# Designs tried in a protein design run: designed miniproteins, single chains, continued (3). Part 84

Each design is a single chain, and the fold is of that chain. pLDDT is the mean over its residues in the fold that is shown.

## One batch from the design tools (miniprotein)

Design m10903
Fold by ESMFold2-Fast:
Structure m10903 (fold): chain A 110 residues (1-110)
Amino acid sequence: SMEEWNKKLKEAGKKVQERLATVAEDDVGTKAALYAKALAEILGNEELVKLAEENRDNVQKSLELLAYATGYLAAKFNDPAVHEALKRIMEESPEELKAAMEKGYEEALK
């Protein structure tokens, strides 16, 4: 239900916020890994959680996993506002991150 998803989103957001307070401002890879793991936990995707943890020290893979999880999440909510937000993020993203978001979105619709 949307209520359960909103609860998970709030809990994940709080955990990410607490962890971000301990991360260096320019440590983009660690921040991306924290967000990717949080989104994977919201989605209940145990394999994606594992991939985020295993790749936490790889900036490129962490960003791609974050992009994938973002597209997947947007598709699961199927909310016009979430879809428009995803579209704007994709327009401002590098091509490899756009491709990862598209893959996540398509996989969620299967």
Scores: mean pLDDT 75

Design m10904
Fold by ESMFold2-Fast:
Structure m10904 (fold): chain A 57 residues (1-57)
Amino acid sequence: SDEAVAALRERIAALGDGLTAADVDALARELGLSVDTAHRIAAEVLADQQRQRAAES
């Protein structure tokens, strides 16, 4: 669901540098998302953070 996706994005952003693949798997189970979907969303959040840092120099 869109709500679960939004919650996952927020949790990943909040965890920051401490995020592991196992954490993503655990969040997927907690929020009722597929592991594949959760990992895709995690990659998107990390890519967005990298672009933000590049833009800020």
Scores: mean pLDDT 78

Design m10905
Fold by ESMFold2-Fast:
Structure m10905 (fold): chain A 82 residues (1-82)
Amino acid sequence: GDDMEATYEELVRAAREEASKGTPNGLALAAGLLRQARYLALSMGDSERFERTTRLLDEVLKQAESMGSDALDMALRSMYMS
């Protein structure tokens, strides 16, 4: 793969690693990394990688929501910071 494919796989790997910690901060970092990976997939025109990161991001946000409103807010801010 090219440099963009390598960067995408590194972002997804790092996001899974952060999410596996099971902490609000880890889920927030995972959400931010997955947002970056999803944007990169969109830039590559890669619908399969875009769908994969969309699904992973949904899973991370649902996990954050289950931990409480503060955890969900932290994850959403990581994705949508101005």
Scores: mean pLDDT 85

Design m10906
Fold by ESMFold2-Fast:
Structure m10906 (fold): chain A 75 residues (1-75)
Amino acid sequence: GPRPTASLVALGEAYYRQGRYEDAIVAYEAALRLATSDAERARIYANIGKAYEALGRHEEAARYYALALELDPSL
C-alpha cells in the first residue's frame, strides 16, 4: 500500500491546490513527523514554505525554505 508519509504529502498538495493553505500545512507537518530521510524532510519543508508564502507569511516561508535547502541544496 502507499507509504503514510507519501499519502499525507499528497493530502497536503490536494489542500494546497484547493487554496486550503492552513489545512495543507497541518497535513505536511503530519508527514514531517513520519519522514525518515533528509530528502523527504527537505521536500516537506519546501512544501510548508510554499503554503506559508501563499498565506502571505513571508518570514515563516523563508525559514522553511532555508531548512529545506540546508537538507537538500539542490532544491
Scores: mean pLDDT 87

Design m10907
Fold by ESMFold2-Fast:
Structure m10907 (fold): chain A 72 residues (1-72)
Amino acid sequence: GPSAADLVRAAFELLGKEEMTAEELGEGLKKVAGIDPDTAARLLREGARRLGSDKTTYTPEEAVAALNAATE
């Protein structure tokens, strides 16, 4: 299936944003791939926490890093 990077970039392109909250990106991932938005938002926050990030908004690169960190 598509990678986290592919899905995240598609969500940002769909919503026309450079930065999004975990909730906004969760809704984008729901529209792109049918992923549960609450689950996506929780994974983003957990991944960001593992990376030591206190940010409330994510660029595409930061969101990809957070999702990858959450799945390790």
Scores: mean pLDDT 82

Design m10908
Fold by ESMFold2-Fast:
Structure m10908 (fold): chain A 88 residues (1-88)
Amino acid sequence: KEEQLKKEKEILKNAVDSAILAAKYGNTEAAIRAVEFAIKLVKESKYIPKELQEKLINLLTEARDALRAGDVQTAIEKLNEAKKLIEE
């Protein structure tokens, strides 16, 4: 249903926005938790198309790995790419 897809996209965007905000303020642990929550939302989605799920999981995983490595700049770039893809 279109309504469910819209709701899932809104929740996912909020999770990504929370991750970006936490990363910008140096709260790496909160940023990682927000990214992991976003990955879970994408994996459990029944309404997001499979191709979009695969692209989002890849971007979010790269962002998480960058945060774990202390590369906040790369993490924010990957999170912004994911957000743009969700907003389409």
Scores: mean pLDDT 86

Design m10909
Fold by ESMFold2-Fast:
Structure m10909 (fold): chain A 85 residues (1-85)
Amino acid sequence: SLGDEILRVVEDSARRAAELYRQGDYDGAMRVVDEGAREVRRLFLQLSDEERQETTARLVDWLNSQDDPIVRDFGLLILNRALSS
């Protein structure tokens, strides 16, 4: 589903950004954040209101399940940038 694709993009982008950040590649991390945010926005705009609510709940659950604060923070940053006009 489109919601599953959004969750995968956020998860993969947040983890990749965290990995680059830990390696000292801050520019690379921010590039991944920006690319992930654009893709999430593109997909999110295709959802119905019901699918947006369900997908948002799943994203919040995913953020709250993260033990790695760097992964959580990048996930939150991606979502903030994707959902801010």
Scores: mean pLDDT 88

Design m10910
Fold by ESMFold2-Fast:
Structure m10910 (fold): chain A 94 residues (1-94)
Amino acid sequence: GKIIIKIKAPTEELTKKATEEIIEIAKKIESVEKIESKIDGTEAVITLEFKDMEAAKEAAEKLIEEIKKLPVKIKKIEVEESEEEIKITIVLEE
C-alpha cells in the first residue's frame, strides 16, 4: 500500500515546515516501511510505503487527524482512494 501526500502552501518556508512536521508524524506510525519526500518551491510530495492497503488506510486516518492539529491554517484537504494508493492533497493558506 502507498500514501502520497501533496502539500501546496503560499510560501516556501511554510511548505518546508509543513513537510517536516508531516514527516515527523509519519515516523511515529509503526506500519510505515519507507518515507520519501520532494520539495519544489511552494509544493511538496511525501510518499509513504506500507505492507498492504489495510495498513495504509489506518495510517491515512491517523495522519489526517494529526495534520489537522498542526499550527497551520488549512484551506483544503482532499482524499482520493484507489485499490493501490491513497492520495491526500493539503492546501495551506496564510
Scores: mean pLDDT 87

Design m10911
Fold by ESMFold2-Fast:
Structure m10911 (fold): chain A 95 residues (1-95)
Amino acid sequence: LVEETLRAAGELQKEIGSLSEEDQKKVAEAAEKAYPKYKEKYKDLPEWARELAAGALALVEASKEVSDKEKAERIKELAQRVADLALEVAKKEKE
């Protein structure tokens, strides 16, 4: 699960890096605005899991700012995958 989470996060980072500078800026601004909402929602998780899950969910919301619809969908799917994996790892650590 941890290795899968890191792989998914790496793929997400590469996909965002493939965007135009304008889209990268819009995504960053939208994610920064959404991040505090998700960070507060997951405040009871370990810091690493909270940061990763909140950051990924902020990117799901920010994916709407991507002008290329196919890239927007890929970023949304990858970001959701990162969030789901981070939450699953955090759940497993409590067992």
Scores: mean pLDDT 79

Design m10912
Fold by ESMFold2-Fast:
Structure m10912 (fold): chain A 71 residues (1-71)
Amino acid sequence: MVPPEVIKKVQDLLEEYHRQGNTDPEKIAKDILKIFKEYKLSKQEQLELIDTMITNPKVAEELRKLIEEEL
């Protein structure tokens, strides 16, 4: 199961980008991936978090692509 702290950090990051009006999916995806790596999430946990928390389909697509290329 994904730790609640990781969920909170991802939510805070997405909220920050929303406030800034920043819609760069590649930048957002890279910053989310940094959080995943910091907490050493498994591929399964990373995919679960994308499905439950990432509402922007472009960010979700970029994040899945980055995970497949690095794992």
Scores: mean pLDDT 77

Design m10913
Fold by ESMFold2-Fast:
Structure m10913 (fold): chain A 74 residues (1-74)
Amino acid sequence: EKDQKVLDLIGEAGRRLYELKVAGAPEEEIQRVRDEFKKKLKELGLSDEEAERYIDTLEKVVDNALADTAALRA
């Protein structure tokens, strides 16, 4: 159950971060989403380090997807 809730949060966070970055949202708004999901991960019992690691990894995946899209001129 806890693992499923973590996966659900990660999936939702990734989708929102991707959407905001594609739309060119300001860093302030992107940071709010990062902080919100980090807080929710910690509420599920993850440490600050674990929550930050998940969000950092997710953001790198999103940034790589955006870079691939830019390279394809899509």
Scores: mean pLDDT 78

Design m10914
Fold by ESMFold2-Fast:
Structure m10914 (fold): chain A 79 residues (1-79)
Amino acid sequence: SFIEKAENYIKEAEKLLEEAKSRGLLTDEQYQLFSDLIKEAKEYLEKAKKSKDPVEQIINLFKAYQLAKDVIEKLKELE
């Protein structure tokens, strides 16, 4: 489902962020930026899960998915 896809992308983004940090690939500013984006993605995912309106749920899921995907893509560019 799209919820599972968004959840999996957020988990992948978190994993890649901590991995990049542990390897010294990130500045403190970059780590903070990516952490904030992942936090925002989680907030949209929670809004989607709480929404009873199908349209609002889809919009929030797409925002969560897109934010997590953008973080993953930028972290992969560091290698």
Scores: mean pLDDT 87

Design m10915
Fold by ESMFold2-Fast:
Structure m10915 (fold): chain A 64 residues (1-64)
Amino acid sequence: SLSEAQIEEAGRRVAEETGVSERTAIGAIRLVNLLGLDRGVQAVERELGPEVAAVVRREYLRLS
């Protein structure tokens, strides 16, 4: 599980790489942290698409 600071750090990196807003990116990392990797990434892919989901997965795993 990630701390709040790690969620914000990962979310900022996702936003910088994908162009989605920091709020959206932080929310996506938070969702993965809540649901677990597989379920969380699937939910992100459904809402934000496969490119954003792939970046979210990578940044989450970097800090896990």
Scores: mean pLDDT 89

Design m10916
Fold by ESMFold2-Fast:
Structure m10916 (fold): chain A 97 residues (1-97)
Amino acid sequence: SRDDILAVADRIRRVADDLLALGYISADAHDALRAAIDALERDPSDDNLRRLRDELRRVIEQVRAEIARQDVVSPEVRANLAELEDALRFIDDELRR
């Protein structure tokens, strides 16, 4: 539903803000993800869901790359990554509908 899509977008926004503050994603990736969320909130079309999916994949890859560079990773970062991966699965399921 539209409400479920917007709830997932809001969750992605919160997690991305946390990951930016912790230094796990670039400001560029954060800005692009925010723009995709704003577009989706205005128009929850399949095209805007695909844009959000593409930017979310970029963010997930940056977090994974940064985790791979660290000797110690906080449980908070791992929990945030898991939330983004859950959000990606939800978007993929919506796009298969």
Scores: mean pLDDT 88

Design m10917
Fold by ESMFold2-Fast:
Structure m10917 (fold): chain A 88 residues (1-88)
Amino acid sequence: MEAEVRKLGEKLGASEPTIEKAIEILKTHPDPSRLDAIEAVARAMKEVEGVSLVDVAKKLGPVLGIKAPPEDLAEQLEKEEKALEKLE
């Protein structure tokens, strides 16, 4: 999963500190999925670069081939964050 996070971060133009933070976040997941990797990168970009989840979703949409509004993708990322809270 670390390689998936790095590849996704690079495609989104994330900085090296952002990619490292995303890998750290991903390590908190017991069974990391591709959605967990996407959520980790989104959270790291929000935390390290100060971008909104909607801004991350605007970049993710084209990369993932999603034609849905960025707001819908941002809502899905928010749900993943809340799901992670239940695992602690």
Scores: mean pLDDT 70

Design m10918
Fold by ESMFold2-Fast:
Structure m10918 (fold): chain A 74 residues (1-74)
Amino acid sequence: SFEEILKEIEKLEEEFEKAIAARDRDAALAVIERLDKLLEEKYPTLDDEEKKKLQERANEFIEKLKEHEDFLTA
């Protein structure tokens, strides 16, 4: 369900924050790969309203990624 997709993204964001706190770049990059796969798989299956909500949620996560860009690209 759409609610399950949003909960999965929330869990990935929590895992990302833990990886950053541990300064584990490989773990952080693995979470990003899992997010990309989830979005590729699930986004085409959604209606227009769900797509908009998913895009807004994904954009919030992407902003957190940008805050750590120097660490991730080091």
Scores: mean pLDDT 84

Design m10919
Fold by ESMFold2-Fast:
Formats: C-alpha cells, structure tokens, sequence
Structure m10919 (fold): chain A 130 residues (1-130)
C-alpha cells in the first residue's frame, strides 16, 4: 500500500518573473563569480577603519560589493541585467583605482573581471524581454 498523496502549496502573493537577463545574472554570473577563490575579497565593502583605508570614501564615489549586488537582486531593485553589470563594473573599477598595481586586491579584481567578461559574452546574446 502506497503512502498519502504529495503535498501541494500555493503562493499567497501574485507571481512575478524576472527578465531572462536578470535570471542569467542571478543563476549563472553571480554563482560563477562566487565559486572563484578570490570572491571573498568582494563579499563585503572594504573596512576603512580596520584596513586603514581612511581616504577610500574620498577616492571611491560609488562603493560596491558582491554582497550588495546580491541583496539588490534579491530585493528586486534592478530593472535589467545591464544595471547589474554596471554595478559589477563599478566594483572592479573601484579596486583598480584604489589599489596599486601588483597588490593582491587588484590581482583579485583582474581575475574576477576576466571571468565576468566571459559571462558577459553570453549575456550579450540573450534577447531583451519587453
């Protein structure tokens, strides 16, 4: 004799689907970047007091991290994959501007940016959904 029928659940709120580009960014780009060993460098904003980065807010107008991008995606702040890509590029450019050539932080930014550029080639082939 077989056990009881399977459980069914219904949503309490209207169903909202993100765009194909936003789905690709969330499910492929961010997962690929987070899987890289250097991704932990970008998880949080730089600790200005703990790292003696007292000039960071003066040099970097738009501070950005992977954690901030993930929270914005989760909260539905982004309207398109291009907006997510702009924040990722801002994050990489911040590291390339603030940190000196040869620093481990700059090297980490160059490594993650190379991975993102490969993912962006696929993103450019995804049609915009109206």
Amino acid sequence: MNPAPPQTSDPSAPKVAPSKGLQFFRDVVLETLRAHPVASVFENLPDAEGQALFDYPKIIKNPMSLGEIEERLKNGVYRSAEEVAEDLETMFENYLKYYEEGSPERKAAEELRAIFEEQRKVLDKIPETP
Scores: mean pLDDT 73

Design m10920
Fold by ESMFold2-Fast:
Structure m10920 (fold): chain A 87 residues (1-87)
Amino acid sequence: METATVRITVTFKSEEVGEEFAKLKEKLAAIIAAEPGVYSAEITVEGKTVTLTLTVDASLAPLLTTALPAALASQPLVESATAEVLP
């Protein structure tokens, strides 16, 4: 099965949002990993920055690196969202 590792970095406007993600990160990672085409999900939180590292079907990598960051950046509490395919 062809897989890709994608890192999605979301910076929120406040650290309080990051603290809530830190409390829920294990549950959120499990929910994301249950999605079709996702094989693993890891969430790390550092201040107001949340990083998602996903191992997904290679066919999903373009969507996760283009459409998803744009959708996340449109949210009111999000300062910026970026994504990249890891080597």
Scores: mean pLDDT 78

Design m10921
Fold by ESMFold2-Fast:
Structure m10921 (fold): chain A 85 residues (1-85)
Amino acid sequence: MEEEKKINKEIAKVSTEYAQKVAEARKLPDPEEAIRRIREALTEFQKKYDEIIKKAKNPKIKSRIEHTRQVAEARARRLIAELEA
């Protein structure tokens, strides 16, 4: 119970921090700088999520974290492509 609560709090914190960094990057007038910051935020998000996955013993929680990671990666790639256009 406590371990699952801690994992859920870490997920929420990491996801919120990532979303905030992406939102701040999108406000930048220079698309190259925006892309750089989005890539940095994604890399940090991936590393933190990988550590949470290692701690999770419940397969259902692991699958959910992995799915969220993949969705975030796909969205970031699409956003970068839009900024490069």
Scores: mean pLDDT 80

Design m10922
Fold by ESMFold2-Fast:
Structure m10922 (fold): chain A 89 residues (1-89)
Amino acid sequence: SAGREEAIRVLREAIEKIKKAKSKEEIYDIAVSALLEVMRLVDDKEVILAAIGAILRLIGLMLDPTTSLEEFKKEAIEELERIIRLLEE
């Protein structure tokens, strides 16, 4: 569907922005904005629940002072890539 294709594009664009981000706050804002946009674009319970789970995971990592910028970047990208895989099924 058009919504599904747009959701994949939004997530891929977010991953590229995250790769260039220089703070945990920037990564968090990019990732969460993309996940909220996916939830608006896709009427799929599995995808919506996965996006909610990803947001909760990112909140936990953002609040953890032991999580490095590099680790947070990696985790955010992996979360968005998991949603892309669900959208491609």
Scores: mean pLDDT 89

Design m10923
Fold by ESMFold2-Fast:
Structure m10923 (fold): chain A 72 residues (1-72)
Amino acid sequence: MYTITVSVTDNTLLGLQRLLENPDELDRMVQRGLESSKTFGEESPYLQQGIQLQRQGALEGKTLPRQVYVAD
């Protein structure tokens, strides 16, 4: 199990804000991520944590600190 830390830009945060305003698109992206990472069924604590961090940054309209991403 490997952990990759990435930063997000204001442009990425704006994209996330638009997805938050369209829950269907956000749900589709989350479902696609969960399907590709299907060791836990439809539940991935790492993906959920990343989404929460990006959501907080989008509300602030600023660049988030480094975000943790887990790869197999």
Scores: mean pLDDT 51

Design m10924
Fold by ESMFold2-Fast:
Structure m10924 (fold): chain A 67 residues (1-67)
Amino acid sequence: AKKEAIVSSVEEGVAFCKEVGYPVNVTAVGEQGAASATCHNEEEALAYFKWAEKNIGFPLKVIGQKV
């Protein structure tokens, strides 16, 4: 099943991925763009949301599905 949330920080994004469960397919959508990634663990989710903060900006609508 897919889960959705609005996240306003890297910490909230990582917490969302933990709740969905790893590995997770995550899509983040903000005003400056959208991106998708498969995060296999918390370290990859942290890297993804740090990237998203710099390249898209918060807040993000996130959609996650456990693989």
Scores: mean pLDDT 86

Design m10925
Fold by ESMFold2-Fast:
Structure m10925 (fold): chain A 72 residues (1-72)
Amino acid sequence: MEEFERAKAEAVALARKLAASDPASAEAREADARAVALMGTYRDDPERAREILRAMLRAVAETLGLPLPPES
């Protein structure tokens, strides 16, 4: 699963970039588009998609200094 681990690491980096960026910026829009594309790659694999999403949410919370988001 080397490709999946790389995708997850990239998604985490994109999530941190999004959390640190102005949401209206071109940089945030580019990072969001890339994150959506990565999630789309795993659309047919919900367990991997969930792992990526959880890693991204954790990265956002840590970047913003927030507690980990509650499960929904």
Scores: mean pLDDT 74

Design m10926
Fold by ESMFold2-Fast:
Structure m10926 (fold): chain A 83 residues (1-83)
Amino acid sequence: MREEIAEELRERGEEELAELALKSSVLEASLLLDAVRLRELRPELEAELADPSLSKSRKLALEIVLSLADGLERYARELLAEA
């Protein structure tokens, strides 16, 4: 579980986060992986949010996901600084 998450992070070039994941709980390791995955998706999400024809519900969903992405990035930085 943690080892699988760490390997996924390493394959994405996140060696420092992969090492941290191995020392973390499964929940913490999962949050680190989600931070990286949302970072990779961010340009597509921001491009979609810029579409003026976007439905109100879809816009809200994208705003929530981008807010979560920002939160996960802060979490990853904080956890890394504490290590």
Scores: mean pLDDT 83

Design m10927
Fold by ESMFold2-Fast:
Parts: structure tokens; C-alpha cells; sequence
Structure m10927 (fold): chain A 87 residues (1-87)
């Protein structure tokens, strides 16, 4: 039905929007680093989350093992939390 097709299109748009935002965050962070600017702990966390989402989606599309991507993300996030004193 057209109703089901519209719901599917809305779902795809939302997923694409999240991925697009993640890619933009990574690009912005790379530009800041290229300009010789140091990232804040908050910006590093946002970059980490964005890189994780991009890597996870890409691994899923390419049928690559997602477990290693998650493990690396968790390790990096734990290191950042220690630096911020959040644990």
C-alpha cells in the first residue's frame, strides 16, 4: 500500500539523516584538526560517536564484522571518560 511505502520512505530518510549528520561531524572535526585546533573533550566524544555510527553502518552494508567496531568504540569512549572523570 502507499501508506506502507510512505512509512518506509520516512524511516529511510531518518536513517540517512542520522548518517549525514555523523559524516558532517567527522568532516568538521577533521577540518578543525587540519587548522591546528585542539578538540575539546565534548567534541572528541561527539566525534567518537559519529565515527562509531558511520563505521557501524558501513560494516553492516559491506557485511563486515561489527563486533570489532563496537569494541574499539567502547575502548575509546572509556579512555575519554577517564580523562573527564566521568567514572
Amino acid sequence: SEESKKLWEEFEEKLDEELREAIELVRAAVERIRAGRELSAEELRELLEAMYLVSLKLAEIMKLPVEKVREEYERALEELRRREGLE
Scores: mean pLDDT 71

Design m10928
Fold by ESMFold2-Fast:
Structure m10928 (fold): chain A 55 residues (1-55)
Amino acid sequence: GIKLGEEAWNKLLNDPSVGQKALEEAEKRFGKGSLKNPGVRGMMTSGVLTEELAK
């Protein structure tokens, strides 16, 4: 699910260092280049983004 969707995504992206790190992790988890797809971005929120925010 994308419970933290837009708000969590924007918050993470507002921090350039954290956003860059999360994007790199998502590429590792979901594949490089695929994070440009909206479906992959949703999965980032559910998995990678939640993990980064929990830290």
Scores: mean pLDDT 57

Design m10929
Fold by ESMFold2-Fast:
Structure m10929 (fold): chain A 65 residues (1-65)
Amino acid sequence: MKAEEQKKLVEEAADKAIELGAIVVIANGELSIIADSSDKELVKKVEELVEELRKAGVKASLSLW
């Protein structure tokens, strides 16, 4: 995947995660999504986003609080 495509995926995933109520941190080309562990539906949706990004070759992680 080209760098421009990866950048677009990161930006779209970050926007979607924020819309869902998660916190997003982007550092050194890695996207970290932080979600409230008590919100089961939010956790599932952000897990799907992280999996999609990782399948596309983007460095992404999920942290729960």
Scores: mean pLDDT 78

Design m10930
Fold by ESMFold2-Fast:
Structure m10930 (fold): chain A 108 residues (1-108)
Amino acid sequence: GSVNEEDAIELGKKSKSPEEFLKELLERLDDEERAILERFLSEAPQKIIEAARAGLGMETLERMREALREERELVAKIDSPNLREFLLKILDELEKAIEEAEKILEEQ
């Protein structure tokens, strides 16, 4: 399967919430990649879930950035290089979606 940076940015622009973005991202992954991401998300820090539930604002985006930073530290400890690289790529795509959301809020 393949999720590239351009697709992630487009999803971020079209999605109305972080939850919708994650759902659409999951639907674009193949079965193996989706299973890995779903397992990762089920183990994700509560902060990501809380930030998503709080709605989209600058404070929420700042909390999401902090949660992604914490997740990068956890992912760095994963023994499998291929799984670690895949998860870091997903975190990079989520970070870019946050950057696009920040730009949208600044333009309004």
Scores: mean pLDDT 59

Design m10931
Fold by ESMFold2-Fast:
Structure m10931 (fold): chain A 79 residues (1-79)
Amino acid sequence: SPLRPLVASTLELMAGRPLPPELAEALVDAILARFDITPANAAEVLFSEEFRAFVASLPVVPEELRAAILGRLSEEELA
């Protein structure tokens, strides 16, 4: 998918750190299966509460990273 690098970069920004490639790949696969992401709607989807809540709910995400992702639901924290 042409959007895979964009989704992976967004996940790393949410986590506040680089993710292992295998974890990033698994998360990108789950996200693309859950959300209909296109170049036209990517910003809307990737900055949505539903997107962040979904990622934080995935059992593969470590608890510390899950907390960091949930803490970045506020747009004030997205600077």
Scores: mean pLDDT 72

Design m10932
Fold by ESMFold2-Fast:
Structure m10932 (fold): chain A 65 residues (1-65)
Amino acid sequence: MVEELEKKARETIEKFLAGEISEEEARRLLTEYVTKLFTLLGFPEEAARAMAEWEFEEALREKEE
């Protein structure tokens, strides 16, 4: 469910920024949720995985500053 996956991705970012989960765990969860989300929206698997990596990189930047 798209809305549910969006919520899980957002919660993962929030937990990562709060220091509740590790970088490795955040990367794993974001890759899972974001890839599933974009695949359900009709994006190719390759594009969905690229979006997942981009979301994780954004979360890393937010955590650094």
Scores: mean pLDDT 80

Design m10933
Fold by ESMFold2-Fast:
Structure m10933 (fold): chain A 91 residues (1-91)
Amino acid sequence: SEIDARIAEVEKALGQELPEEHREFLRRLLAAAPRPLSLPALLVFARYLVTAYPDRVPSPAELLEESDVLESELTPEDFEILREALERLLE
């Protein structure tokens, strides 16, 4: 699928394979996104998940609470797409 190909690009750019739970969360996020996230935005987000949450997947609510950390590293457009995707996952 296009989503799985996108995740493979992220893993290649990170130089590591994502844990399956993080990979599955990223699949859900990409499916919920109203517009395509850029590769740099996906790399920032995937790196954040691996470093901040190595042993579990955070809830979408936890990630929205931490939005200022992500906002500082993303373009305003990519941050808005990510925020909308996370809000959709809460529904």
Scores: mean pLDDT 83

Design m10934
Fold by ESMFold2-Fast:
Structure m10934 (fold): chain A 75 residues (1-75)
Amino acid sequence: PRPLTPREKLALERLRNILKYIGVTDEEFERIVAAARARGLTPLEIYDRVVKIVNEAFKEGKSKEEIRERLLAEL
C-alpha cells in the first residue's frame, strides 16, 4: 500500500474535523475512508465527494443525522 502524502494526510484530517461536527465518530471515519480507498478513491477524491455531499444535504435543510446517513449511503 502506498503511504499518504502530506497533502493527502492534511485533507483527511480536515475531513475528520468536518464530519465530527455532524456526529461521525473517529471509528466511523476510519471505516468510511478505508472502504472508499478500497474502491480506488484517493484521499483528495474522498475529500471532494464528502464536502459536496455534506454541502448539498445542508442546503436542502437536512438534519445532521440525515446528512450522516446520506454520506454513508453515497460513499
Scores: mean pLDDT 81

Design m10935
Fold by ESMFold2-Fast:
Structure m10935 (fold): chain A 71 residues (1-71)
Amino acid sequence: DAAEEAYAAASEAARAGYEAARQLVRKSLDPERFAAAEAAARAAMETAVANGASPDQAVKIGTQALFDAAL
């Protein structure tokens, strides 16, 4: 899974940013909407990796997708 591999390869700072966003979104959404937001973030990371993004760039794009889904 390209998203999972990018997340595992990303810096601690990038992963920490994603986890902080994930916790905020989890508090803002019901479980079904939260699962959809995580799926959107994974899809955004997969697209970023396919377009040549670094692991850190992919995780930052996924973090933005999580925040966008919470709005």
Scores: mean pLDDT 83

Design m10936
Fold by ESMFold2-Fast:
Structure m10936 (fold): chain A 100 residues (1-100)
Amino acid sequence: SHMDEVKEVGQQVIEETEKIIEYLKEKNAPESLIKRLEEIRKQLEKALEEEDVEAFLKTLRELIKLYEEIAEYLESKGDTASAEIFRIVAEQIRELIEKL
């Protein structure tokens, strides 16, 4: 079903977001960015549990914006390589939204 596909993709996005949170903690990123990402992860989990596709897609768009903000932060610190990776991940999430 469409919902089964959304749940499969959603679990992958949640797992990737958890890995990104750990990466940012290891890099001593600002606590404010980490907390915002943890909140988005919780919102994704809630949307999947409630089977709310509209809420899930809305939260994915918020995740894209946050990844773009993280990329700008990293670039401002001279970490252009990590900034590029976050821009690529943001684009991958955008492509996922179009397929769902």
Scores: mean pLDDT 87

Design m10937
Fold by ESMFold2-Fast:
Structure m10937 (fold): chain A 105 residues (1-105)
Amino acid sequence: ALEELKKFLESLGLEVLVETEESLVVEGKMTIEDLEKLLEKFPNAMSVEDVLMYMKSKGLEEAEVILRFRLNEDGKMEIEEAAIKDPSDPKQQELVEEIRRKAEA
């Protein structure tokens, strides 16, 4: 259920920015361990794997991340988008801006 997902995300230090019946946008500081725990729950979340690989490649132990969830046709929440708030990376900034735009819609 959505409440169980929210409790899990809060346990990882994530805050809810936007909540609807079909979508959830969260942000917060995540460690590599937190992202690995998220991937255990959502093993097909390629956007989260990309964030994890980015952090490892940059030698980051923690980072500010933003995640967008959407309810699929089977009634399950899945991660559609993930980005890292890195001001030195224009591609990550573009992704963060796009997710924020969807959050403010």
Scores: mean pLDDT 81

